# Designs tried in a protein design run: designed miniproteins, single chains, continued (3). Part 58

Each design is a single chain, and the fold is of that chain. pLDDT is the mean over its residues in the fold that is shown.

## One batch from the design tools (miniprotein)

Design m10133
Fold by ESMFold2-Fast:
Structure m10133 (fold): chain A 57 residues (1-57)
Amino acid sequence: MLEKIREAAAAGDLEGVRKLAEELGLTPQQVDAIVRLAEEGADPETVASAARAAKNA
C-alpha cells in the first residue's frame, strides 16, 4: 500500500494519493494532510512516510 502511495505521488497523481490513503484507513484530516503534502511538491518518499506515520498514530 505505501509503495503505491509513493508511486502515485511520484506520478503527480493527487487523486490516486487520496484514494490510496483512504484505502489505508486514514481519517479525512490525515488524507487531506497527505494530499496537501504531495500537492506542495514534497518528495514522494516523504509523502509515503507521512502516510505510514499517520497509519501508526
Scores: mean pLDDT 81

Design m10134
Fold by ESMFold2-Fast:
Structure m10134 (fold): chain A 77 residues (1-77)
Amino acid sequence: SDEEKAKEMLKKLEEDIEKLKEEIKRAREEGDEEKAEFYEKVLKEAEELRKKAEELIKEGKYKEAIEVLLTAGSIGR
């Protein structure tokens, strides 16, 4: 169902956000401030899309949530 798909995609985005946080930490530990700043920008965009998808899921707008989550999957490419 669209509901199950939206919820699984949201979980995947949340996992990807945690990986981005790890990448930011590593970049800062390595002194790569430019890389850290780039990933922080990507993280902010991903978190905004996550919040939008969560709102759409709460409203029962699963198809729209899936479209937002597909956009999130393309951030940082």
Scores: mean pLDDT 84

Design m10135
Fold by ESMFold2-Fast:
Structure m10135 (fold): chain A 98 residues (1-98)
Amino acid sequence: MSEDDKRTLRAIARAARAAAEAARAGDGLGAEISLSMAEMGLAVLERNASTLDEETREALRRIRRALDRAREALLAGDYEAAARAAEEAARLAEEAIE
């Protein structure tokens, strides 16, 4: 995995964690902005997925599912579920760097 890929994964983790914190604070706009940043970072890595190993590609699929759950929960107004899903995405992104 390249240093640019690791930097993007760290950015995804920070953005997802910020989304979880905003959601727990009842800040729906802040949660949406941070979640969108995490989703954009993931899209960059997914675009280059053919250059990544199988373990990293599986990690990206798990991060995608966690971010999708966070988005659905946020749209439903379930801020606690959105926070939990966003925290899962952050943990998965941090684990993928190892």
Scores: mean pLDDT 88

Design m10136
Fold by ESMFold2-Fast:
Structure m10136 (fold): chain A 71 residues (1-71)
Amino acid sequence: METIEREFEAERPEVERLARAALAAAEAAGDAESAALLRRALESGDAGGMLLTLAVLASLSPVVRAAVEAA
């Protein structure tokens, strides 16, 4: 359990970078809903929560998917 959580923590800077890139893209595209979810994920500071939010939004939003794939 703790080993898996530590893996998410070790990738925190990368996940945070992807979340910020996705947030910037969502805001530029006028996708207020995706932008709001990404802001909340970043404010939570939970690497697992950020990763889950990115995965869900990348499956639902072409803008978020493109930003994550480009970053």
Scores: mean pLDDT 74

Design m10137
Fold by ESMFold2-Fast:
Structure m10137 (fold): chain A 77 residues (1-77)
Amino acid sequence: GVETLRQLAEALRRAAERTGSEAAAELAEKLREIARALEAGDLEKAEELAEEAEPLLEEVAADEAVMAALRETLAAL
């Protein structure tokens, strides 16, 4: 749901702060924008933003330091 997406965005923002990852910071903002679009009922915009987030998701998933920081941050939330 939207709240899960916001929680993930917050965890990614904290992981970005801890690691200096620009990809994680950009992904966090994209997830926040998707949550806003979903709350506004703008499904088309949410889908477009999700497609824009795909390469950022791939970059974050490949970054072991970011993924470790994300796991620790999610456990603390």
Scores: mean pLDDT 84

Design m10138
Fold by ESMFold2-Fast:
Structure m10138 (fold): chain A 69 residues (1-69)
Amino acid sequence: SMEELREEVVKRLKERVEALAKKIKEAYPDAEVTVRVNPEDYVELTVKSDELDLTERVRVEDAVEALKE
């Protein structure tokens, strides 16, 4: 079902974004790295340091469409 596909997409997006956040934190220990999840809308990654203020957002709908059979 579309609901099952959406749940799987949210799970995989969260896991991948959290893995990326961990790698960023390992490379830049002084950076504040935050992952926010709204399972009906987006997964968001925020990176803040003395030199960087970056926010990237992946829409769940866009990811579901990309993983469509």
Scores: mean pLDDT 77

Design m10139
Fold by ESMFold2-Fast:
Structure m10139 (fold): chain A 82 residues (1-82)
Amino acid sequence: MYDEKIAEYKKRLAENPNDAEAVYNLGVAYMAQGKYDEAIKYFETLIQEFPNSPYVPDAVRNLAAVYQAKKSGTKITPLPLL
């Protein structure tokens, strides 16, 4: 369940604040729940704080999709969790 995954990744970030995978996966999990404001925060954090991360291109793509869905009210399908 996404709530269990969110709790897991939040715990990982509490133990390692530089866990770019956990930041990306929190964005994906919130996006999948339709919590677009939370998803935006995590994807923006990834892009700003981890610009050399391999997850940045997917975060940019998902961020664009979240903004589009927020404007149109359309259901979106996020990229899979890593």
Scores: mean pLDDT 78

Design m10140
Fold by ESMFold2-Fast:
Structure m10140 (fold): chain A 58 residues (1-58)
Amino acid sequence: VELSEEQREAVLAAENEAIRRLALGELSPDEARKLGFEEAGRRAGLSVEQVRAFGRQG
């Protein structure tokens, strides 16, 4: 998946937020993963599938 720098930063920021909440015990691993993909898609203007494709490559 080809992403702009702004889209890459948005995806990483959303993933970091989900990981932070997981580390604090606020979310289960499945909930954190779901939230991370949904928020990354919203911020970057991408589908969940596009975010997942980026994650597999990075």
Scores: mean pLDDT 71

Design m10141
Fold by ESMFold2-Fast:
Structure m10141 (fold): chain A 60 residues (1-60)
Amino acid sequence: SDRELLVRLMAEAQRETQKIIVEKFGDLSKPYSFEQLFEAVRISTRKHEEAMERYKKALE
C-alpha cells in the first residue's frame, strides 16, 4: 500500500541518516555537541526530502 511504502522510505531515510552521522562523528555514546546536532538535523532533512521525492515519483 502507499502508506506502507511511505513508512518504509521514511525508515530507510532515518537509517541512512544514522549511518552518515556515525561515519562523520563516530562515538554516539556521548551527547551531541551543538554543532553536531545542527549537522545531524541538516543530514536528516536532506535524506527525508530525498525519500519524499522518491515516494512521489513511485506514485506516478
Scores: mean pLDDT 79

Design m10142
Fold by ESMFold2-Fast:
Structure m10142 (fold): chain A 66 residues (1-66)
Amino acid sequence: MRYRLTLHGSVERQIGIVLRLIGDPNVELERLGENEYELTLHGSREAQEAIIAELRADPNVELEEL
């Protein structure tokens, strides 16, 4: 699945989210702008749903399905 990811909050918090995502073998992340990324998820349905749930729980994260 593909998502547009928009990050808010401090630079430190945004960097933390990016580092978590790029360290995940089921995640591809492409920078689109200063705080915007394209997120592509791989792996099992359960793994993908867990990542999306984690991101949606973060108030500094906006996700739009592409």
Scores: mean pLDDT 84

Design m10143
Fold by ESMFold2-Fast:
Structure m10143 (fold): chain A 60 residues (1-60)
Amino acid sequence: MFEYGEKSEKILRFEQLLANAGKIPASEVTGVLTRERARRLAAALGTDEEGLRRAIESIP
């Protein structure tokens, strides 16, 4: 589980995968996900907050 506003290695890895795929700029790889940013990212990926959380939690 991750918490909004706190650094998470799962979030960092997820963001790095998105940057490598060209879906976000490398400057947005921080390992910290705010609730507002999570909503924007979920929408950009065609999912909702629950789907985004599931995707992040699936990262080993």
Scores: mean pLDDT 77

Design m10145
Fold by ESMFold2-Fast:
Structure m10145 (fold): chain A 67 residues (1-67)
Amino acid sequence: KKIVILAMAKTEEVAREGGENAAKAYGADEFIPVVGTDVARARALAEELQKLTGILVGVVDGEVAAA
């Protein structure tokens, strides 16, 4: 099934870099950079969306993934 990574960081640039790195590491079909700080809430929401859509949605800390 389709795999999507949401990468959350304080800035768009870091979120984009972290998302690209995570998508390559996990073999994801797409990544979406998100500017924000509440990674735990984003993970909870992604789990609910996965149940509704059947898409595997992972959430990563873009600061960590970019490093």
Scores: mean pLDDT 76

Design m10146
Fold by ESMFold2-Fast:
Structure m10146 (fold): chain A 65 residues (1-65)
Amino acid sequence: MTEELIEKAVQEIAEEMGLSEQQKNELLEGLKDIEKRVGEFSEEEIEELKEKMLRVIRLGREERA
């Protein structure tokens, strides 16, 4: 269940940042490795991480910096 949420979060981040499929896959693999070491992420943790990353990306985009 959490795997699907991680995949969706990575896809949304990749779309906002214009990441390649390779970069998206590297990010996905890294998150799965972290999850295996520290225990499974909760749905809330995945959603909070996604929201924070998207907010930072969008803020930077608005400032054109």
Scores: mean pLDDT 71

Design m10147
Fold by ESMFold2-Fast:
Structure m10147 (fold): chain A 60 residues (1-60)
Amino acid sequence: MKLKAIATEDFEAKSPEELSLKKGDEVEILEEVDDEWWLVKNLKTGEEGLVPRKYLELIH
């Protein structure tokens, strides 16, 4: 079963490898790159990128 999370607040990407999120966006976790950054896919837009894990809450 793939892990899903919800953005708890807005996040603005600061580099091309990062993904901007809006509060309430659902994402699929593709990879836990390190303890601070997760590679995710935005389920609404289909875009992929790195997001700080602190902005995400696991829902599945």
Scores: mean pLDDT 82

Design m10148
Fold by ESMFold2-Fast:
Structure m10148 (fold): chain A 81 residues (1-81)
Amino acid sequence: AAAEAQAGTPHGAGLAEVGRRLGEVSGEDAEALEAVGAELSRWMTARDEARIAEVAALVTARYGRDGEVTPAEVVRLVHEA
């Protein structure tokens, strides 16, 4: 749950890193996006399915201006990867 998230959790730090990497990835770099997607899938499938809303928020914050990736695409990527 969001209220339980605190500094020091590996997933909390990982989500911040993913947000940063999404900021660095631009121009629909397929390889870079695939690498980020694989990392997200590992976290979600392994333990953190409940945190999908946090990931969707990060994706929306990064791509809300361009619409390159939607929260729904993140969900699909996690389920298919």
Scores: mean pLDDT 52

Design m10149
Fold by ESMFold2-Fast:
Structure m10149 (fold): chain A 58 residues (1-58)
Amino acid sequence: SAEEEMEKIAEELKKLIESNPSLSEEQKERGLEGIEMAYRGAGKEEVLEEEERRKKLE
């Protein structure tokens, strides 16, 4: 399902962020928070709506 695919993507992104030697500790923390907020924290619908608003405002 779409949710399972999103979970796999989130896990892969977390691994990429944690294993990336070019990222600072602060950048890694911010990246992980971003994934958490997008996936489960803030909710998918809210994140998508906010992104759509930004595109219109440009």
Scores: mean pLDDT 68

Design m10150
Fold by ESMFold2-Fast:
Structure m10150 (fold): chain A 79 residues (1-79)
Amino acid sequence: SSLQQQFRQQQQSVVSELTNYQKAEQAGDKEKQKQELGKLEQSLQNLLQTARQLGSDQSSLDDIQRLIDDVKAKKQQVE
């Protein structure tokens, strides 16, 4: 597969996982929130790695890193 195709598929996974997280948040399901945030963190790490391999500019890489940092912070807040 091309790296561009992999990147698009990874973006779709991130969107799906964000949707699942929001549903878990609306339901007050803290265990599912933690689970979906864990998946989201891993998917964003994969997206960042693919973006680096594609030679994405630093601002794009920084945007993905901010999302990773936000997810990590949310995981710490879901007690």
Scores: mean pLDDT 88

Design m10151
Fold by ESMFold2-Fast:
Structure m10151 (fold): chain A 67 residues (1-67)
Amino acid sequence: RIEITALADNAIVLRDGTTLKKGEVLVLDAAKYSITTTSSGDLGIVRDADGRIVAFFSPEKVEIKYT
């Protein structure tokens, strides 16, 4: 299980343009989703099992917990 917690408003943006508020958590099944960052490290990318982008986040404005 992966939990991405927004530490600021708009730190997490879903594919439909919806943004999470500070304190909200995006909960993902680690068997179905993967997290990567761009080579610059400025952008976090969440992909589903088919490689489709489902969310973006700012790495410095989120807390990621793996369980």
Scores: mean pLDDT 81

Design m10152
Fold by ESMFold2-Fast:
Structure m10152 (fold): chain A 73 residues (1-73)
Amino acid sequence: SAKVKAEIEKLLKEAEEALRNGDYTKAMELIQKAIQLARKAYEEGQLSVDEYTELMKRAYELGLEIGKAQVKK
């Protein structure tokens, strides 16, 4: 549904903001919540395969950025 998609997008936007502020713990928690909500919404038929794939891709890309930001070399 449009409401569930908007909620997931809001969580991802908040995760991106937390990452920019250096709050990696909060960013990871928000990404995990977004992934869990997206998976449940997809299983319940509230997201198309394309919508689910796009949201999951964005979540994983943000997780990768956090991992890179935490590496000191």
Scores: mean pLDDT 84

Design m10153
Fold by ESMFold2-Fast:
Structure m10153 (fold): chain A 55 residues (1-55)
Amino acid sequence: MLSSEEITERLKTASREERFELLVEMLRKSAEENGADVPDEEIEKLAEEIVEEEE
């Protein structure tokens, strides 16, 4: 993934489903890089919350 600024710009133009998918991927990568033990279920919930706030 690119910078956070580029990601947010792409998310603004993507469909809701595409934004959700991108956020899930981004959050999973971030969690792994920080060594966080976050289950997929929590990642999906966070992505859904962010997508809803974006609207």
Scores: mean pLDDT 71

Design m10154
Fold by ESMFold2-Fast:
Structure m10154 (fold): chain A 69 residues (1-69)
Amino acid sequence: LEELKEEIGRLLREARELLEQGRYEEALKMATEALKKAQELKKIDPVTGSVAEKEAQELVEEAKRLLEK
């Protein structure tokens, strides 16, 4: 449980850093992985998982918007 939460936090942080660097495809990949992990966490801890899912979804949408040419 704690390992999963830490992994999600790391992926979210990396996705944000990649967005700042203009590396949108890599940011999307990291945010998508975080979203998948957050959905897994939500089945065990719905409150914490829902918060993580929302953060990951926001990063996925941001990266997609920036990739839209």
Scores: mean pLDDT 82

Design m10155
Fold by ESMFold2-Fast:
Structure m10155 (fold): chain A 86 residues (1-86)
Amino acid sequence: MKLIVIVRNATEEQKAEWLELAKRYAAKGYKVTVEEKGDTLTITIEGLSVPEMVGEILRAIGLGLDGDEVKIERDGDTTTITITFK
């Protein structure tokens, strides 16, 4: 499965947390691409298992419950999670 995480309005600390997630998946041998443009960070991870994808969706839902804006979209084998911090 392919995961695309788009993080908007993130502080440096919030960006560091998402970059650490990207590093953890890269260390597992997954194909990870990171693109940073201003306050927006885009992380693409290829090769996720179903449990790993469910875990990332639950993490995003948790951020939404804590007051951040979260949008989750699925197109076939690709899940896109957009997080806008406040």
Scores: mean pLDDT 83

Design m10156
Fold by ESMFold2-Fast:
Structure m10156 (fold): chain A 70 residues (1-70)
Amino acid sequence: SLEEVEEEKLKLIKEYQTDMKRIEADYQARLAAGEDPAAVKAEFDAQGIEVSEKYRKKRLELDKKAEELR
């Protein structure tokens, strides 16, 4: 149902926020440990893109499912 799709979207947003907080915490910890800021930022940016793409794809699948249920 559309209600189930909306619940899945809310869950997806919460999971995205949790994943982003995790990679942000890792980024800050590595900077505090004295790792190369440029290398650490490059890895952080790459991880952020990967997580964003994963969640963008899942959102598109949910949007398509919602359209099919109308």
Scores: mean pLDDT 84

Design m10157
Fold by ESMFold2-Fast:
Structure m10157 (fold): chain A 83 residues (1-83)
Amino acid sequence: AKELVEEARKALERGDYEKAIELADKAAEEAEKNSDSPEAQFLLAEAYYIRSQAYLKLGDNEKAMEDLKKAVEYAKKAAELAA
């Protein structure tokens, strides 16, 4: 999952928004398999954040807002589990 998040971020940085979404989706799917860990919750937050930014760049504001909301929720869970 961590490697897929890093690849998704690089895709986003180079303007390959469709690839960023694809890689972020794969990262989220892998992280969900271990979702009770703070690391997995943080990786989910990062994946949804990257997907949100890619959708924003593609003009899909509705999906961008939904994914940003999920990123915030997963980041909150990661912080709670790490405490």
Scores: mean pLDDT 83

Design m10158
Fold by ESMFold2-Fast:
Structure m10158 (fold): chain A 66 residues (1-66)
Amino acid sequence: GPAARRAALEALAERAEREALRLVLQGKYDEASKVLREAADRVAEDPELQARLRRGAEHLEALSKQ
């Protein structure tokens, strides 16, 4: 049902955010941004989760240029 689908999308977003954090700790900002962008495309059904992941990716892209 919708609650189970929402839980699955949230879990996908959380796994992507954990992987991105792991990459950030290694200085791999570009790879971390890519992980979040790919996850954002997969959670398109949830605009709030998609926006959260896209904002994270934009922040990491900015950091990779500094």
Scores: mean pLDDT 88

Design m10159
Fold by ESMFold2-Fast:
Structure m10159 (fold): chain A 66 residues (1-66)
Amino acid sequence: DYSDLSKEELVERYKELLKKAVEAGLIPKDTDIDKVAERMSKWSKKTLIAAIENLEKKLKEAGVEF
C-alpha cells in the first residue's frame, strides 16, 4: 500500500515507472526523469500517490509490465 511508504520511496517508485513509460513511448524520450523526480519530492504524499496510480494505469493500458 503506497500510503505506508515514505515520500522518498514514492518518488523512487514514480521514477521507476517514468523510465518504463519513456521506453514504451508514452512520454518523450528527452524527459529528464531525475529532474521530474526532484520536483516531485516537494509534492504532498497524497499527490505523489495519485501520480503513481495514474501512471500505473497508463502503463497497464499500454500493456507495459512494471
Scores: mean pLDDT 79

Design m10160
Fold by ESMFold2-Fast:
Formats: sequence, C-alpha cells, structure tokens
Structure m10160 (fold): chain A 98 residues (1-98)
Amino acid sequence: LLNTMKDLLDRFPGYAEAWNELGRLYLDQQNYQQAIDYYEKAIRLNPRNAEAWNNLGEAYFKLGNYQRAIAYYEKALALNPDNTRAKANLAKAKAKLA
C-alpha cells in the first residue's frame, strides 16, 4: 500500500490524489508531520480538493493545534458544504476550545 503509493508518485509527482492518499497512510501510522507535508503537496497541485483540506485539518487536530484544524475544516466546507465528515470534525475541534 505505502510502497505502491510512493512508486506511483515517483513516476507521476503531479498526481494530487496520490499525495493525498500517501498523507492518509502516514496519518494512520500517527506520523502527523509527514502526513501534513504530503497533504500540502496535494493542495498545491489541487487547491479545490475539499477532502485534502479536511485531511490536513485532521492532522493538525491530532497535533493539538485546534485553531488551525478549525481553519482547514472551514476551508473544506467552503469548497464542499455537504461534507458531513468535515462538519463533524469542525464541531469536535470547536468543542476542544470551549
């Protein structure tokens, strides 16, 4: 899985979706800083990818940076208002600051 995504990105570094998937694999391994780096690559290639913005927010939430997580979840919802996952994540992050 991880090896397959890295092999794909070595051949096609402009493939935004693959960078987003690589970020998710590192997030699952609790390597939050590496996940952030890969999500930022995905967003640079496709800044309208609501899922990548939501995933970036999740990584910052895991690091305890709730204010930054909120900003990225709001960006995801601005791009896709029907994203129920981003909406739930936003509520959870706001609760941490209350």
Scores: mean pLDDT 85

Design m10161
Fold by ESMFold2-Fast:
Structure m10161 (fold): chain A 69 residues (1-69)
Amino acid sequence: MKEEIEREIAESMVRMMVAIAKLLASKGDYESALETAKKALELAEKNNLPEELIEELRKLVEELEKKLK
């Protein structure tokens, strides 16, 4: 099942990207963290990943955007 495998890979990549974005934010690199979080959100939405994960990513993007104001 190609679609299932692609979704599993996308979910794993998104989870790794969330961890990287949070690590970058903890270092004060909010610009790189935001870029990574936005890419993760796009990948999650494109692959119809769980809504809980998409919502976590939306919240992360909003918080990082606030830090760059």
Scores: mean pLDDT 82

Design m10162
Fold by ESMFold2-Fast:
Structure m10162 (fold): chain A 66 residues (1-66)
Amino acid sequence: SLEENIAKYGEERIKEVNELLARLRRAIAEDDRDELRRVLRELLRMEGREASDEELEEMVERAARL
């Protein structure tokens, strides 16, 4: 059913988001800018947003200052 598919999809989505957030926190803590770029790009993709390489670099620099 649609409800069963939504529940399964939602569970998988939550797992993916939690994994990306854990990777984001680790990348910031370790100053791993390459991983930070990958994680931020994937988070933007999941939100249905696209960023240019230039915009992504600005986001990486801002996150690295946290």
Scores: mean pLDDT 76

Design m10163
Fold by ESMFold2-Fast:
Structure m10163 (fold): chain A 78 residues (1-78)
Amino acid sequence: MEHFDRGEELAAEGKLEEAAEEYEKALEEDPNNYVAWRNLGLVLEELGKTEEAIEYYKKALELDPEDEEARERLEELE
């Protein structure tokens, strides 16, 4: 959870590239953390990496089909 928490902190500070790195580290430790997949998608979307964001939102929904935010973002981007 430490890398995940740091990712959230950095994203809140607008440090999107650093936030993405920390979320990636969190996912290396726990690839089933669907919130980290969704948050990485949100950060990548803000960075203009829309296709990568779509793939990560899909991964979040594979792990938790009830993730409303990931679903809403996919519906908007597709």
Scores: mean pLDDT 83

Design m10164
Fold by ESMFold2-Fast:
Structure m10164 (fold): chain A 88 residues (1-88)
Amino acid sequence: MEELVKELKERIEKMRQRLADLKAYVDSKESLSPEEKLWLETELALIRMEAAVGLNIAKRLNLPQEIIDEFERVIDEAAELEKRVREK
């Protein structure tokens, strides 16, 4: 249990770091090219898929609510950034 929780927390941190980098990139740009949008949408889709898999594992193993909430936040943050990408 403890080792799995640690691994999932490390995966969440890596996803948060990737989201922060993508947010910084989007915020640095006044507008996005079609190629940049495709790249960003692809990266965000991969983050959302990884977070969804982690959320499913956490729920199936009845892990602490804090871990479940962290995965849900990653999914929500990725979805919000995807909307911002589409608007640019």
Scores: mean pLDDT 86

Design m10165
Fold by ESMFold2-Fast:
Structure m10165 (fold): chain A 60 residues (1-60)
Amino acid sequence: SKEALELQKKIAEDIAKKAGVSAEEILNASDEELEELGKKAGVSPLELRLAAKLLLELES
């Protein structure tokens, strides 16, 4: 639903903000950089990549 998508977008935006980098930077990060950013954001590297992909797709 639209409401579920808006909630997921807000969660993804909060994750990227906590990581302190853009969605593009997250997608271009190495595995080691993703682990560091994930710890900073309080999420796994996989969750961080999924959040970045969602944000990029929604901006397209």
Scores: mean pLDDT 81

Design m10166
Fold by ESMFold2-Fast:
Structure m10166 (fold): chain A 65 residues (1-65)
Amino acid sequence: SHMEKLLEEYQKRLREITGAEVEVRREGDKIVVTIKNASVSSLVAAEIEGVALSIETGLKVVVKE
């Protein structure tokens, strides 16, 4: 689906930007971005990209470790 492709593209982009292990998935009415061993810089990058993803999907985006 368009949503699945969009989430995969954002996951790949966040992995490239942060260099960290990143997973992006839909959990019900929200999108969850999980970053392992996150630095402050990687969390900031995830929040910025998460805002764009939230605007495009209309869903809440939450970032966690």
Scores: mean pLDDT 82

Design m10167
Fold by ESMFold2-Fast:
Structure m10167 (fold): chain A 82 residues (1-82)
Amino acid sequence: VSKEVLEAEILLGLGRMAFSLEDYELAIKLYEEAIRLLESVDPLSPEAALALEELGEAYEKLGEEEKAEEYRERAREIREAR
């Protein structure tokens, strides 16, 4: 496991905790950094696809529906590309 993947896993865990506490702005920041790290290692990362869906959900909670749709579509593209 690379340092980037390990750091991303920690950030994803923190982001999910922030989301459960309804701190969606913090969850978004943590998910975005985790996705950046995961994509730097593997552009088609299944973990990044999951994080993008979670990021979309956080944007939906903030009422940013267009951004939520963009991130869900990006997650779908990764999954369809394998």
Scores: mean pLDDT 85

Design m10168
Fold by ESMFold2-Fast:
Structure m10168 (fold): chain A 64 residues (1-64)
Amino acid sequence: LSEEELERLRELVESDPVLAPLFEKDKEKAKELVERLLEALKYVHPERREELRAIVEAARYLLE
């Protein structure tokens, strides 16, 4: 992933009304939510699944 893509993913997570406060306040709960989002990827169209998976994995990376 390029640095520009990583920054865009960060903005996407920060703009989410559920994820943004969790990332600031409680990283542990944010990680739990990221895992639930990964599970939900099973119900997304295969073509978009890879793109969304990359976003969710980047969010997990930011929580470290």
Scores: mean pLDDT 64

Design m10169
Fold by ESMFold2-Fast:
Structure m10169 (fold): chain A 60 residues (1-60)
Amino acid sequence: SAVLGNLKKDGGLSDEQIAELEELVRAGRREEAVELLMKHAGLSREKAEQVVEALEEELA
C-alpha cells in the first residue's frame, strides 16, 4: 500500500505499528486507528482521519 509505505517512510511508524494500524482498520476500529496515527506519526486528528479513510478504501 502506498499509504502504509508513506507512513513508514515519512510518518516514522515501525513495522509493528504499521501491522497494528492495518489490523485496526480491517477490524473497523476507526477511532483506535486515528489515535495510533496521532500518537505515533504526529498527525493532527484531521490528517489522521483522512489517512484512515484512504486505508479503508485500499483495504476494502
Scores: mean pLDDT 80

Design m10170
Fold by ESMFold2-Fast:
Structure m10170 (fold): chain A 65 residues (1-65)
Amino acid sequence: MEAVITAGAVVPKSASLEEAIKKAVERAKELAKQSGAKKVLDTEVIDVKEIGDKLVVTVRATVEK
């Protein structure tokens, strides 16, 4: 059975967008593992925001339970 997990990461603007995406994906995988998911099928970046000195990235992960 497929499910969707949304996760985000907050990094300083001095960090790269790639690093922010990597952290958000790692968080999504951690949440998937905690929820008992068997594997991550897909990951998609759904939002990128600059807030003050921070970069906020949100990803959506499709997982198999």
Scores: mean pLDDT 80

Design m10171
Fold by ESMFold2-Fast:
Structure m10171 (fold): chain A 74 residues (1-74)
Amino acid sequence: MDALIEQAGKLAREGQALWGTKEAADKFYQAGELLRQAGLTEAGESAYKLADQVQKEADAKAREAAEQARRAAE
């Protein structure tokens, strides 16, 4: 139990440091899964929400990069 909470905390801190990237979203998602397994359902749900928000921002950045590349090629 304690190991799952510690691993989730580590992943959440790493996700916070990488905020706005797809890697950050993956880390928050993994943290949420570990928290849920440890019985911390509410904390796990909060982590999943953060993962969704970060994923949306990362997708927006990827779309912008693709548009810039398309314009540069034209």
Scores: mean pLDDT 79

